Designed miniproteins, single chains. Designs and how they scored, part 41

Each design is a single chain, and the fold is of that chain. pLDDT is the mean over its residues in the fold that is shown.

## One batch from the design tools (miniprotein)

Design m1408
Fold by ESMFold2-Fast:
Structure m1408 (fold): chain A 74 residues (1-74)
Amino acid sequence: STLENAAKGFAKAAGVAPDAVLSREQIRAAALRMGLDEEGAEEVGERADGKTAYEAAKVLMEMSGDIPAPAPPG
């Protein structure tokens, strides 16, 4: 629920579908519109560059400690 809401928030702030690929700058701008500080927005942008709004939301939740970082794919 929280992750889905965060993904919808990112997508809406960026003006795209949740499955649309976003650049670092688009993710950073969307995060700032959602009320993140410059440091947090920059970190999400760097970590989720070229990923979807859903993946950007996952990064945000990992940074906040709401979910643990997933194991790397095998």
Scores: mean pLDDT 75

Design m1409
Fold by ESMFold2-Fast:
Structure m1409 (fold): chain A 89 residues (1-89)
Amino acid sequence: ELELERELVEKRRKRLTEIFKKKAEEARKEGKEDVAKMIELLERALVFRDESAIEQLKKNWDKESVKEAVELLKAPILELNQELNEELE
């Protein structure tokens, strides 16, 4: 595999971890512990490919806390994807 691809994967992981951490902390400050836990679960599943987190997320996918967590993460992740696409081009 190309070294450039490995560097981009590592850079994406670092920025994603920062986004998830910030959003989880914001949710906790607002008293939304269930949403914060879902944000942390999404990080484990999407960033670190944790099998147990993926299975737990599948079981909880229809819950409002998951929907709210996804909504909070959509804009920051879209912005990150646009930034990384510009670096690839």
Scores: mean pLDDT 76

Design m1410
Fold by ESMFold2-Fast:
Structure m1410 (fold): chain A 82 residues (1-82)
Amino acid sequence: SAREELVETLREVIELIKEYSKKYDETRVLGYAAELLFYEASLAEDKEASTKLGRLGQEVANAKSVEEALELLERAIEEVEA
């Protein structure tokens, strides 16, 4: 379902942030995560999922820290699964 695909994508972005944070500075990690979210938004056939992914990409790009970005993404998963 579109909800399951959205949750899977968000979990993949969280995994990217956690893995890349071991190798790269926060600005690069946030940039990579935001680009992945925008890319997935462009591929999403579901309009609501596409809109949510695009907004999350913008919020992650503007996040002050990796911790803030992870909190935003985990919250988004909780909202989708509710």
Scores: mean pLDDT 88

Design m1411
Fold by ESMFold2-Fast:
Structure m1411 (fold): chain A 75 residues (1-75)
Amino acid sequence: GAVAPEEEIAKEILEELEKRYEEIKEYLLTNYEKEEVLEALKKMRETIEQAKKEGKTELAEAYEKVLERVEEILK
């Protein structure tokens, strides 16, 4: 389909998340229900597992860091 490369897009999103951690924390808590964020965490966990299976350790580490931050937001 007309879909851009998922891995490159995901990496760019992760870099933006790292840069704007505090802004994203406020945005998530203000604009999303906790259940929506939990659903995103499940997808991130699946992506981490897939990246590890493919030997993409750098991508997996980036996703793990984002997952940790989002889990902190939900506390």
Scores: mean pLDDT 66

Design m1412
Fold by ESMFold2-Fast:
Structure m1412 (fold): chain A 78 residues (1-78)
Amino acid sequence: SEKELVELLKKYSEQLLAYLEQQAKTDPEGAAKMAESAIKTLQEEIKTLKKQGKEELAKVAEEFKKKLQEMLEKVKKA
């Protein structure tokens, strides 16, 4: 169901963000590249989700993208 996918995406996004934040401490360039790639993929997926009427999934993906952008800004300033 969409609700199950929303919860799975939330869990995945939290895990990936934590991983990238930890990686940024030892490999900031690699972490930044991975975050930029993830942001690009999410931007494309959000368009598809909105077209399919999956509003809740699109919202979670947009929140995830925002957090990745915030992390990327912090990595670039360090």
Scores: mean pLDDT 82

Design m1413
Fold by ESMFold2-Fast:
Structure m1413 (fold): chain A 91 residues (1-91)
Amino acid sequence: MVEELLRELERLAREVMEKLGRELGLSPEEIEEAARLLVETARRAASLSEDPEEVLRLFIEALRAALAGDWERAAALEEEAIALVRASLAA
């Protein structure tokens, strides 16, 4: 499941960064770097969590919300993922 979730995350990260890059006037190189950093951040967060699959699912849902233009939902889902990582690190 982790490899499948990471593949979906990589796909969605690229789609979101392409959409944002178009709106913000980013170069193709900046878009690629942003997508890479987003994926690496999610991978690191998942590795620090007691439930890496749930963290990855939350990031995937956040990216889906962002792609749909629901930025408030995207932010809330990212905050939930960070909260899970914080809870795991505090345990």
Scores: mean pLDDT 82

Design m1414
Fold by ESMFold2-Fast:
Structure m1414 (fold): chain A 100 residues (1-100)
Amino acid sequence: LREVVRSLPLEKRGDIVAEIFDILEKNDGEVKLDTLIEEVVKRTGYSREAVLGVIDLLIEAGIIERKTAADGTEYIRFHPLIREGIRAEKKAREEKLKKL
């Protein structure tokens, strides 16, 4: 996985990172691992291995985390501090819309 990511041009890594962030943001900062991989592969055309390698880098950087549910389903989500910020922003936007 690390070797695959290191072999990717920085431009291609940036594309994968951007799509991961977009998908997570649209899903309130949490999404099923398989759904995330499938959607990034569909949007970018890169391999599942390349996407997984970038996900592992983001986990090592402390930006996202991997969680396993009781049924064995794996989820990717923003780090708790980042997720709290996203939730606060979304709530502020919803309250503003209710006043309009």
Scores: mean pLDDT 72

Design m1415
Fold by ESMFold2-Fast:
Structure m1415 (fold): chain A 95 residues (1-95)
Amino acid sequence: MEREEELRKLLEELFSQLPKELIEELEKIYKEAVELLVEDPSKKPEAIELVKEAFEKMLEAIRKIMEEKGLPESTIEEAIALFKEDFEKYIERVK
């Protein structure tokens, strides 16, 4: 089995386990970013900064869930690195 596919499946499972309170906070940040772009498209860099802030909060929560599940540190670091790489590619595309 390909390691990358296993890590992506793990991340999908972890996203379903995020606390409701965190999901509500992330939705608020994304809404603020969207409202900023609707009001002034020239503020795209500020909106990207808000999305990056939401991503960092999500990474922290995912790491905590993996640690609580007793996953090996090597697996946690691989999953976090893959998630960061995917996010960086997404941000580069939307800039």
Scores: mean pLDDT 77

Design m1416
Fold by ESMFold2-Fast:
Structure m1416 (fold): chain A 64 residues (1-64)
Amino acid sequence: MMAQLEKDIAEGLGLMALSVAKKYKDKKDPNLAKDIRHIAELLEKAGAPKSIVDELRKIADEAE
């Protein structure tokens, strides 16, 4: 029951993280890529939508 509220919050946070990550993806910074992957993992554990988590991981792979 708490899981739905947690997922809604995680979705909002995920969308914000995705917006920020997209702005910095072209920097080609391995530390930034690591941080984005870590955020994606935390959001996945919190129940963020797969589409948001997958896009964050894709941006991290491109930033490496």
Scores: mean pLDDT 76

Design m1417
Fold by ESMFold2-Fast:
Structure m1417 (fold): chain A 94 residues (1-94)
Amino acid sequence: IDEAIRHAREAIRLVDEASKVSSEKDLLEQARRQAEEGIRLAEKGDLDGAIKKLNEAIDLVGQALSKTTNPEAQKLLNEAQDQLEKAIELLSKS
């Protein structure tokens, strides 16, 4: 669970970096909040709730990716998606 939380926190950091260069600030703020809720649920032992919130974050990051033209933001958001997917994989094994 600690490993999954680390991946989710790294995703939040990447989203924060992307928000500095992306016009899709509202989508990225929503993605960050869903990921933060996912972490809180995971820390409380609600793994199903955590997975649902992290999947919501992935969808929001994907929407921002589809709309952003900045290549730095695209790389950061792709890395954020990978980190969120890793977190979900680890939680699903728990």
Scores: mean pLDDT 85

Design m1418
Fold by ESMFold2-Fast:
Structure m1418 (fold): chain A 66 residues (1-66)
Amino acid sequence: MATEMANEIARAVAAGDREKARQLIDEAVKKGLITPEEGEEIRAMLDAGADPVTVALKAASALLKG
């Protein structure tokens, strides 16, 4: 599940679908796959207009380190 969530977030970010990426990050936080603090950090990166690759790597790192 964590690996699949990381892939889903990466796909949404790569497609430019930042709204879907935010929803997936919120779901990951709700499911306990990442901490609320990590989820907020990744959402802040999206809102700041961070590079899609950087956002995807951050999300994948947070999800896959467990």
Scores: mean pLDDT 75

Design m1419
Fold by ESMFold2-Fast:
Formats: structure tokens, sequence, C-alpha cells
Structure m1419 (fold): chain A 65 residues (1-65)
């Protein structure tokens, strides 16, 4: 169901957000952070999450990181 896909996507976004925060604290290059965000976007789209929801999730991650 779409609700189950969204819940899974939200859980993945929380894990990624914390990982990216740690990576920034460790001095990882911005290019690696951007690449992981692009990979995540492709993953969410492949799961059938609507593009509008994917864009909102990526924006939220960027604001928190």
Amino acid sequence: SMAAKLAEAEAMAEILTESLKLMKEKGYPEEIIDELLDDFKETLLSMGIPEEEVEKMIKEIKEKV
C-alpha cells in the first residue's frame, strides 16, 4: 500500500539524516553528501513514492543536515 511505502520511506529518511549529520561532523566532502541524497531520491522514486513527496523529503533532510 502507499501508506506502507511512505512509512518505510520516512524511516529510511530518518536513518539517512542522522548518517549525513555524522558524515558532515567527520568532514566528509559535500560531493559525497550530494551523491547519497541523489541515490536516496532514485531509491524513493523506484519504490513508487510520488515525485512531490520525494522532493519534500529531500528538502527536509537538507534543512536538518
Scores: mean pLDDT 87

Design m1420
Fold by ESMFold2-Fast:
Parts: structure tokens; C-alpha cells; sequence
Structure m1420 (fold): chain A 69 residues (1-69)
């Protein structure tokens, strides 16, 4: 729960940076990931489903950081 809250905060920060930099495709990917994490925070996910979402979001965060410098 706390991990997903930290992830969504980081994704929102990166999304604003991507938008400001004009990375439209990356911004759209981050928006979709934010929606998935926010839905997960309101849902009863299994530990496996939660871990898969965390892994997905972490990979996207790394991709976004690499793209933004």
C-alpha cells in the first residue's frame, strides 16, 4: 500500500517533467501507469498482482528517468 503511494507520487512528478519537455508518448505512458496504480490503491489486489504492478511501474520510472536525463 505505502509502496504504491510512493510510486504514484514519483510517476506524477515524472509525468509533469515529460509533459514540460514535450515527450508526448512518454507522458501518455506515465498517465496510463498513474491510472493503473490509483485503481490498484482502491482495489483488493493479490500480492502477486501488486508486485507485478510495482515491477511494471518501476521499469517505466527507470525508462522515464533515462529519457529525461
Amino acid sequence: KEELEKIVRELRSLREQARAAGHDELTAKLDRAIELVEKALKSNLTDEERQALVDYARRLIEEARAALG
Scores: mean pLDDT 82

Design m1421
Fold by ESMFold2-Fast:
Structure m1421 (fold): chain A 94 residues (1-94)
Amino acid sequence: SAAEAAAERVRLQVGLLIMSIIYKEVKKDHQRAEELERIAETSDIAEQRAVLKKEIDKLKKEDPLMYEIFQRLQNSPAPLTMEQIKQAIAEALK
C-alpha cells in the first residue's frame, strides 16, 4: 500500500538521520553528517538502503555500544524528531 511504502521511506530516512547525528555529535565529523543528511533528503531508496547498510555494518564493528543505541532509536515504536534523537544519543552517552 501507499502507507506501507511511506513507512519504509520514513524508516530509511530516520536511520540515515540517526547516523548523521552520530557522525556530528559523537565522531565530530560534520562533513559526513551533512552527506548522510543529503542522502536522506535527496537519494532514491536503493542508495539510501545501500549507504545505511554500510554505515550500520561499520558501526557494529567499530562501536558496539553506539550500534545498540542506534538499534534502539531506529526501532522506536513512535516516530522520533531530530531533537528527540539528539537528546536520546546525548543521554545514552552519560
Scores: mean pLDDT 81

Design m1422
Fold by ESMFold2-Fast:
Structure m1422 (fold): chain A 92 residues (1-92)
Amino acid sequence: MDAGIQAAQLPGSVEVRAVLAGILDGASREDLLLTARSAGIGMTNSPWTGLSPEEFVEEARKLGIPEEVIEAIREAAEEFLKKSEGVITLPK
């Protein structure tokens, strides 16, 4: 049953997929928090750049990510946006 969700179906970067896979595999809380920080930065610079941090939080919550991990991702994304505002411009 755990094989029902594979990396190819998980959204986002390797960091985000690692968080989702860790939840399915029963990863430790600390391990998830460490991955969440990287995922937050990745969300800002990666395929999820088009989504606001709030929209990502809702999506992650639907996937069953713990609120502590979601909160860490959101904070990392907001902090990165504040520091690197206008650093990356994606084509539409």
Scores: mean pLDDT 53

Design m1423
Fold by ESMFold2-Fast:
Structure m1423 (fold): chain A 80 residues (1-80)
Amino acid sequence: GILKAAEKAAEGLVKKFGEEAKPYADALVEAVKAAKTAAEAAEAARKQLEKLAEAAKTEEDKEYALAAGEALVSYIEAEA
């Protein structure tokens, strides 16, 4: 459930932003995988997508990263 959602989100980030997003995508999956609770997984997802948003070159890319983060967080919280 939660881990597969994070893996799918990570794949989407790499497809959207390319290789520059891979460190953030990999960190997202590892942080969610290491989380012991849904709340920790949601916080990990939020932090990694916020870091990607801060690294974004355009406002559109920043908004996409933040929206992807909120979608993943909402999914994780709904599964809890």
Scores: mean pLDDT 81

Design m1424
Fold by ESMFold2-Fast:
Structure m1424 (fold): chain A 140 residues (1-140)
Amino acid sequence: MLEEIRQLLKNAIDVIEQAIAELSQGKILKALEKSVDLIDLFIEIAKLVGEEDKVIKRFEEKAHEVERLVKEAKDSEDPKTMVKALKQIIETTNMIAARVSRLILEKFPELAQLVNRLQTLLERYLELAREQAWSYDMLA
């Protein structure tokens, strides 16, 4: 369990670094795909740390909505659909990550360094995602 959570946190760090790189280069669609992977990793971590079934179900419902919006953005390549997907990703990722980070720190304090690294990267990722969403809103 602990090693499984550690591996998922390392995978999440790799995915978020890739998403940051894609956003920094204006590659929005690729960043949206990485954001879906990131949300799925957080849900798997939530399951392993023993989050309540009702909360997991809510996370999965929000993940499905994100996947739907990302698919719509990829199919249309319309800036408006990309902005809608980015806004939903910002809301969903922030909600899930905040709760998962708290549970990990409570149950597995030995993972604090990885959680702190992930939180720092997540803040950078969310800032870039907001900047991209704002830039597209100004062009629309």
Scores: mean pLDDT 85

Design m1425
Fold by ESMFold2-Fast:
Structure m1425 (fold): chain A 71 residues (1-71)
Amino acid sequence: SVQDIIDQFNKEMDEIISKISDEKTRELMRGGRDELVAEMKTLSPEDAQALADSALKQMRALADREQERAR
């Protein structure tokens, strides 16, 4: 279901956000998550899963870049 996809996406996003030390970046990532979740609710389960997979890949890359900048 779309709800199961959203629940898994939120769990994985929480893990990604927990690695970020900068509170402003964490707030931006939480905002992005909320917008993506709202969009997923309007999609089919197949399209919601594709959006979640793409978003998680991009968010992990963003988190890695922010960790590098903090060094």
Scores: mean pLDDT 82

Design m1426
Fold by ESMFold2-Fast:
Structure m1426 (fold): chain A 63 residues (1-63)
Amino acid sequence: GEALAEAIEREAVRAVIEKGRVLSNEEFAEILASFGFSKATALELLRKHNGNMGKTIDELLAS
């Protein structure tokens, strides 16, 4: 739902700020896995969407 998407986006933004750089697909997949998604599925979707976090989240929540 929208609340879950917002929570994932907040964690990703926090990690970007903390690291001072864009997240790798692996790092973002770890964040998605902490919210209950399969890391393998998250990595595949991140590759499909060229690292676009919003599109990856939308597709995960639509499935």
Scores: mean pLDDT 78

Design m1427
Fold by ESMFold2-Fast:
Structure m1427 (fold): chain A 98 residues (1-98)
Amino acid sequence: SKEELRKILGEIRDLINKISDEKGPLEALRILFEIYNEITKDEELYEKALELLDKIEAGEMTDAEVDELQEILAYIIDKLEEDEELAKKMLEKLKEIL
């Protein structure tokens, strides 16, 4: 249901925020992308996301690359909003990484 999906997405957001607070925002994003790849096997998206995170860590990110990272995040959010099973699998994996 849409109500159950909204609850799951809220719990995913809260867990990512907790990981960000404990390990930093770059590590939280790495974990998010890693789990998404484990479930979906979208290796091209995963490799691109990691390249962008490495550039942020190096302080070398361009405005265009920031936009690319935001587009990847928006794409993943859209996929989670469309697929309740995917969202449930993401939540389960995130709970294991606490």
Scores: mean pLDDT 85

Design m1428
Fold by ESMFold2-Fast:
Structure m1428 (fold): chain A 92 residues (1-92)
Amino acid sequence: SYEQLGVVLKKEIDKLNLSEEKKNSLKELVDQFVEYASQVDNETAKLQLVRLLTYIKNEIGDDNFNKLVENLLSELDEENKKLLEEALNEIN
C-alpha cells in the first residue's frame, strides 16, 4: 500500500546524510503524496510516485538516491517492492 510505502520511505530518508530541514521537507512531500494517492486511481497514484521519486533524486543527488533505493528495496514487502520497481523503471 502507498501508506506503508510512505512510512518506510520517511524512515529511510531520516537515515540519509542530509540537513534536518531537507529531511523534514522531503517527509512532508511523502505525506502529501500518500494523502493524494488515497484519493485517486492506482494508475494516477503510480504517476505521482514517479514524480515524487524524480523530485527526490534531483534534490538529494544520485549517490544519496541510490542509497535510499537500496535501503527501500531491502525493507519493503514484496507488494511495495514491486510498486517501487515499476515507478523506478519510468524514471529511467
Scores: mean pLDDT 87

Design m1429
Fold by ESMFold2-Fast:
Structure m1429 (fold): chain A 71 residues (1-71)
Amino acid sequence: SDDDLLEAARRMLRSVKEYARDQNLSPEEFRELVDSAVRQFLRHHKISEDSPLAKQFYKMAEEVIKEYQQE
C-alpha cells in the first residue's frame, strides 16, 4: 500500500541520515546522497517520478535535508 511505501521511505531516510552523521558528510554531500537514495527507492519499487507518491517522498526528503543542515 502507499502507506507501507511511505513508512519504508521514512525508514530509508532515517538510515541515510544516520549514515551521513557517522561519516561526517557536509550538507551538500548529504543532499546528493538523499537525492540518489530517493531515486534508487523509486526505481526499486517501480514508482513513477511523476506520481503523487514520488512527490511525497521528495517532500519528506527536503524536510530531512533541512533538519540535517540545522543540526
Scores: mean pLDDT 86

Design m1430
Fold by ESMFold2-Fast:
Structure m1430 (fold): chain A 66 residues (1-66)
Amino acid sequence: NEAAHKSGEAAAKAGKAGDYAAASAGGWQMFRVGEGEQHEAGLKAAEAGRAGDAEGASKYGELAFK
């Protein structure tokens, strides 16, 4: 899913930059439009971003395009 791929990439980039709000938003988009593994990774990225865990948000966002 191209939309999930782009959202995951944006979440990973935001997480690496320490932008928790953008990482959380990207994870939620990936969760909403992703399928299977992207859907699960998106939820975890959103949860990590919401908790201020930039490393977790980056890790799970990266799963969309790795």
Scores: mean pLDDT 70

Design m1431
Fold by ESMFold2-Fast:
Structure m1431 (fold): chain A 62 residues (1-62)
Amino acid sequence: SKEELQELIAKTILPLMFEAMERGLAPSDVSQIALEGIKMIKEGTSAEEVREIMEKKIDELL
């Protein structure tokens, strides 16, 4: 359902955004990574795989 999708996005993306901000990533970069992660979840990528990809992108920008 739409509600299940929104919950999955919130549980997956919000922790990654907070981690990126805490590690000193610029707000614009945090927003871009979050939008890419949301797109991947909507396209059917697993939350686990999205986390791995986004963590790698955060590491590459620091």
Scores: mean pLDDT 82

Design m1432
Fold by ESMFold2-Fast:
Structure m1432 (fold): chain A 68 residues (1-68)
Amino acid sequence: MVTVEIEELSPNRYRVTVRGIGLLPGHPVNVIKKYGGTVLSTEVGEDEIVFDVEFPPGTDIEKLRREL
């Protein structure tokens, strides 16, 4: 089971955490870029990937979360 957590760090800047077994970073990176997100940093841990991302103003974060 994959779980997604999105936390607002500042206006337009978010921490996106994706957790699950056998995660590949390609899918979440492609979804982030599809929504105009700029990946500022990526941390790969055991069964999790954490992204620090900047999105354009007005990005639909709820829709983004559903596609991750």
Scores: mean pLDDT 79

Design m1433
Fold by ESMFold2-Fast:
Structure m1433 (fold): chain A 76 residues (1-76)
Amino acid sequence: AKGDLSALSPEDRRIAEEALEAVEKVREELKGASEQEIVEAETEALREIAREHGVSVQKVRDLLDVALGRLTAEQY
């Protein structure tokens, strides 16, 4: 299920969408890998997105959680 991104700024929405795409790609490419390997690859991808946008890794994780429906935009 996808979260509601309409309350986010255009920049935050882009970060959320990029983070979601990166995590989905990692899980597809590492199908059958250990959870540890998946978590490490996801963390690396989120760090790269954070660096590209000049934001903290925590902000990227929070925006990913909004995109996954784990947080509402109001809770962020």
Scores: mean pLDDT 78

Design m1434
Fold by ESMFold2-Fast:
Structure m1434 (fold): chain A 70 residues (1-70)
Amino acid sequence: AEKEAKELLKEAGMSDEEIELVLEILKMKDKPAEEVQEKMEKLMELIEKYNVEQQEKIRETLVKVAEILE
């Protein structure tokens, strides 16, 4: 599951650092909402640097990754 998630995020054009952050957020389902929000804000800031087409691809990939890691 985690390997498949990493491969999908890498194919979407995300860096290893960005992939690590996504996986960390998805593993934080039992953490305080404040900590999750802080990590989500960082991820959203990183996504803003991509063009619209790449942002759409990343968002679609994030949905698929969330389903795999459930």
Scores: mean pLDDT 75

Design m1435
Fold by ESMFold2-Fast:
Structure m1435 (fold): chain A 75 residues (1-75)
Amino acid sequence: MKLSDIDASSFLEPGTIYLSPDPKTGKKVEAKTPEESAELMAEAAGRALQNAGYSPEDADKVREALLEKAREALK
């Protein structure tokens, strides 16, 4: 997976709440708000990138970009 292939808006659509895995327990959690769902998705994506061998700095940049785009997509 390449960083340029990641699109935050494709993870969250306007008005849709996604069940994201809790990064600590691995269980799906129900987000109370679309913004809460966006935060959980961004966190999971950042961890997945680090596990795939990307640097922590690159993972943080993608996490932040995903969070911003997802929040905009949910408006």
Scores: mean pLDDT 60

Design m1436
Fold by ESMFold2-Fast:
Structure m1436 (fold): chain A 94 residues (1-94)
Amino acid sequence: MKEEALALIAEAERLAKTVKNPRLRAHLLAAADALREALENEDMSVEEKIGLLLRAIGHLLDAESLLDPSDPREVRALELLRRAHELVVKVLFG
């Protein structure tokens, strides 16, 4: 599950880097960074990890508002990060 979450984050980052809208790209990459840090930083408190998950949700909501629903790469990047968020929650609290 942790390896699957990291793979989804990596694929989302790859797609996000090809996104033309710089604001959308920034929010997608920031969400990916927050999810990765919550998974990989074992020295972080549970409260700090919850803070990163809330930050990721905030960036995903901002990304959704900026998204072009006709661009399959933008839609895919957001879907991958939402799936990664669900897996990160299960890894940390499941």
Scores: mean pLDDT 88

Design m1437
Fold by ESMFold2-Fast:
Structure m1437 (fold): chain A 105 residues (1-105)
Amino acid sequence: MTSKEELQEILDELKKILKESKSPEELFEKVEQFIRERGGSNVLVVQTENRTLILEVSVDPATGKKVLILVDSKNNEVLVARTPEEAEKVVKKAIERLEEMLEEL
């Protein structure tokens, strides 16, 4: 279970990455690094009593390219970014969903 403090820390870091990234490619790289550092692997799970948010970096075996995936249990939402430009949209959505989760705590 993710604490309110941990949820705030994750939200603040994603907002910082979004603000400070100079290109879509840098944004993707920084988000992947954050997922690995905070999640311990290619998946970051934010779990509260009523909601689970998953942010994952996978490799598409057909292309060899990295994909950023957002899953939200409450909205049955799955967003997939196959390009760095699409990753910005996924990160912005993750921030919105994390802000909602903070208000629900």
Scores: mean pLDDT 84

Design m1438
Fold by ESMFold2-Fast:
Structure m1438 (fold): chain A 90 residues (1-90)
Amino acid sequence: DELIEEVIKLLREILEYLEELGRDPVEQVNTLLERLGFPKVELKPETTIEELLEIFREVLSKLSEEEIEELKDILKAILEQLKELEKEKE
């Protein structure tokens, strides 16, 4: 549960960071799912960040601790890459 909350926190930070950059959070969630080996999901335009995080929390509850820890590392790498891409534009 603590590990799941850490992943949810990272997801929130990534989505909020991307929204601040003018990126679509729904599009970015689909990109994250592709990187995790999940098929692209059609999300409704009305889907809020909070609703996305709830869906992820339920999905994460079905994964092993090893899988959740791997996901956490992937999300950290994604956040770092996003920050580097923005720095290169400057």
Scores: mean pLDDT 69

Design m1439
Fold by ESMFold2-Fast:
Structure m1439 (fold): chain A 91 residues (1-91)
Amino acid sequence: SMAELEKKIEEIRELMKRIVRDYLEHQGFPESVIEKILELVEKLLEGDTSAEEDIRKLLLEHLSEEEAEKIFEDLKGLIESTKAAIANPYA
C-alpha cells in the first residue's frame, strides 16, 4: 500500500539523519552546525543541488580544506545511498 511505502521511506530518511548526526558528533561539530548540515542534507535528498555549495561553505568555516572535502564526500556518499534506498525501498 501507499501508506506502507511512505512509512518505509520515512524509516530510511530517519536512519540517514541518525547516521549523519552521529558522524558529525564524532567529528566534534557543535549542535548548531549539526542542525544546519542536517537541514542541507535533507534539501539535497529532495533534489536541491544548491545545498551542496552551502554544505561545502559551512564545513570550510570550521575545518581545513582537506578535512572539509573528506567530510563532504562521506556525506555525499551517504545521501546517494539513501536516494537509491528511497527509489527501491524493498530491493
Scores: mean pLDDT 83

Design m1440
Fold by ESMFold2-Fast:
Structure m1440 (fold): chain A 85 residues (1-85)
Amino acid sequence: SKKLLEQAIELAQEAIELAEQGKIDAAIKKLEEALRLLGKVVSPFEAEIVEGMVLIYIGVGKTLGEEAEGIKKAAQYLIDYVKSL
């Protein structure tokens, strides 16, 4: 389980790097993969809450025309959550 959590952090960090390059679709795919790995380790309820928060950050960024910033905040939230486990 620890190895899956470490991989989820790495994927979220890759999402930040892709977002900084303006590669929005690629960054979102990395976040989706990170959430999939997290869902294998945490309870379904916890996975749903984390996914909801990630999607809120992405959605708010998109609505405000700050897609890269929204993705970076979503990824950082996921990293911080995993590190709190």
Scores: mean pLDDT 89

Design m1441
Fold by ESMFold2-Fast:
Structure m1441 (fold): chain A 64 residues (1-64)
Amino acid sequence: MKHSEEETRSLALELALLVAQGKLQEAIDMLKKYGISPRELRKAAESVATPDILEKIVKLTESI
C-alpha cells in the first residue's frame, strides 16, 4: 500500500508501543495488514522509538 510519511510514522509509533508492551503478535498482524517495508518502517521508527525498541521492531519485520 502507498502511505504518506505521516501515516508511516504513526504506524511506526503504534508498532513501537505494541512491541514495548510485549504484544508481538498484534505488531506482526499490523505489519502484514499495512504492507510496510522493513526499510521504511526502520526509517520512521528511528524518529519515534528508543534504540532497544527499534531493534525489536526490525527483528519482527525480518520474521515476516
Scores: mean pLDDT 73

Design m1442
Fold by ESMFold2-Fast:
Structure m1442 (fold): chain A 65 residues (1-65)
Amino acid sequence: MRKQAVAATAIQLEAVALGVRVRVEELSDDTLRLTLEGSPEKIAELKAYAEQVAKSTGIRVEFVE
């Protein structure tokens, strides 16, 4: 099972809901890099969500703004 694929899908779905652009890169089996574009408030909401998803799935996330 690819936990980063589940995490990436959840994060991308939330990004669409918030109106944030996200580019997802799989750096390893347990690490995702997220490149975020949008308003600072919506980016902060997405980052908080992504951190919760990362904790739930046991992966790491890195943010680039």
Scores: mean pLDDT 81

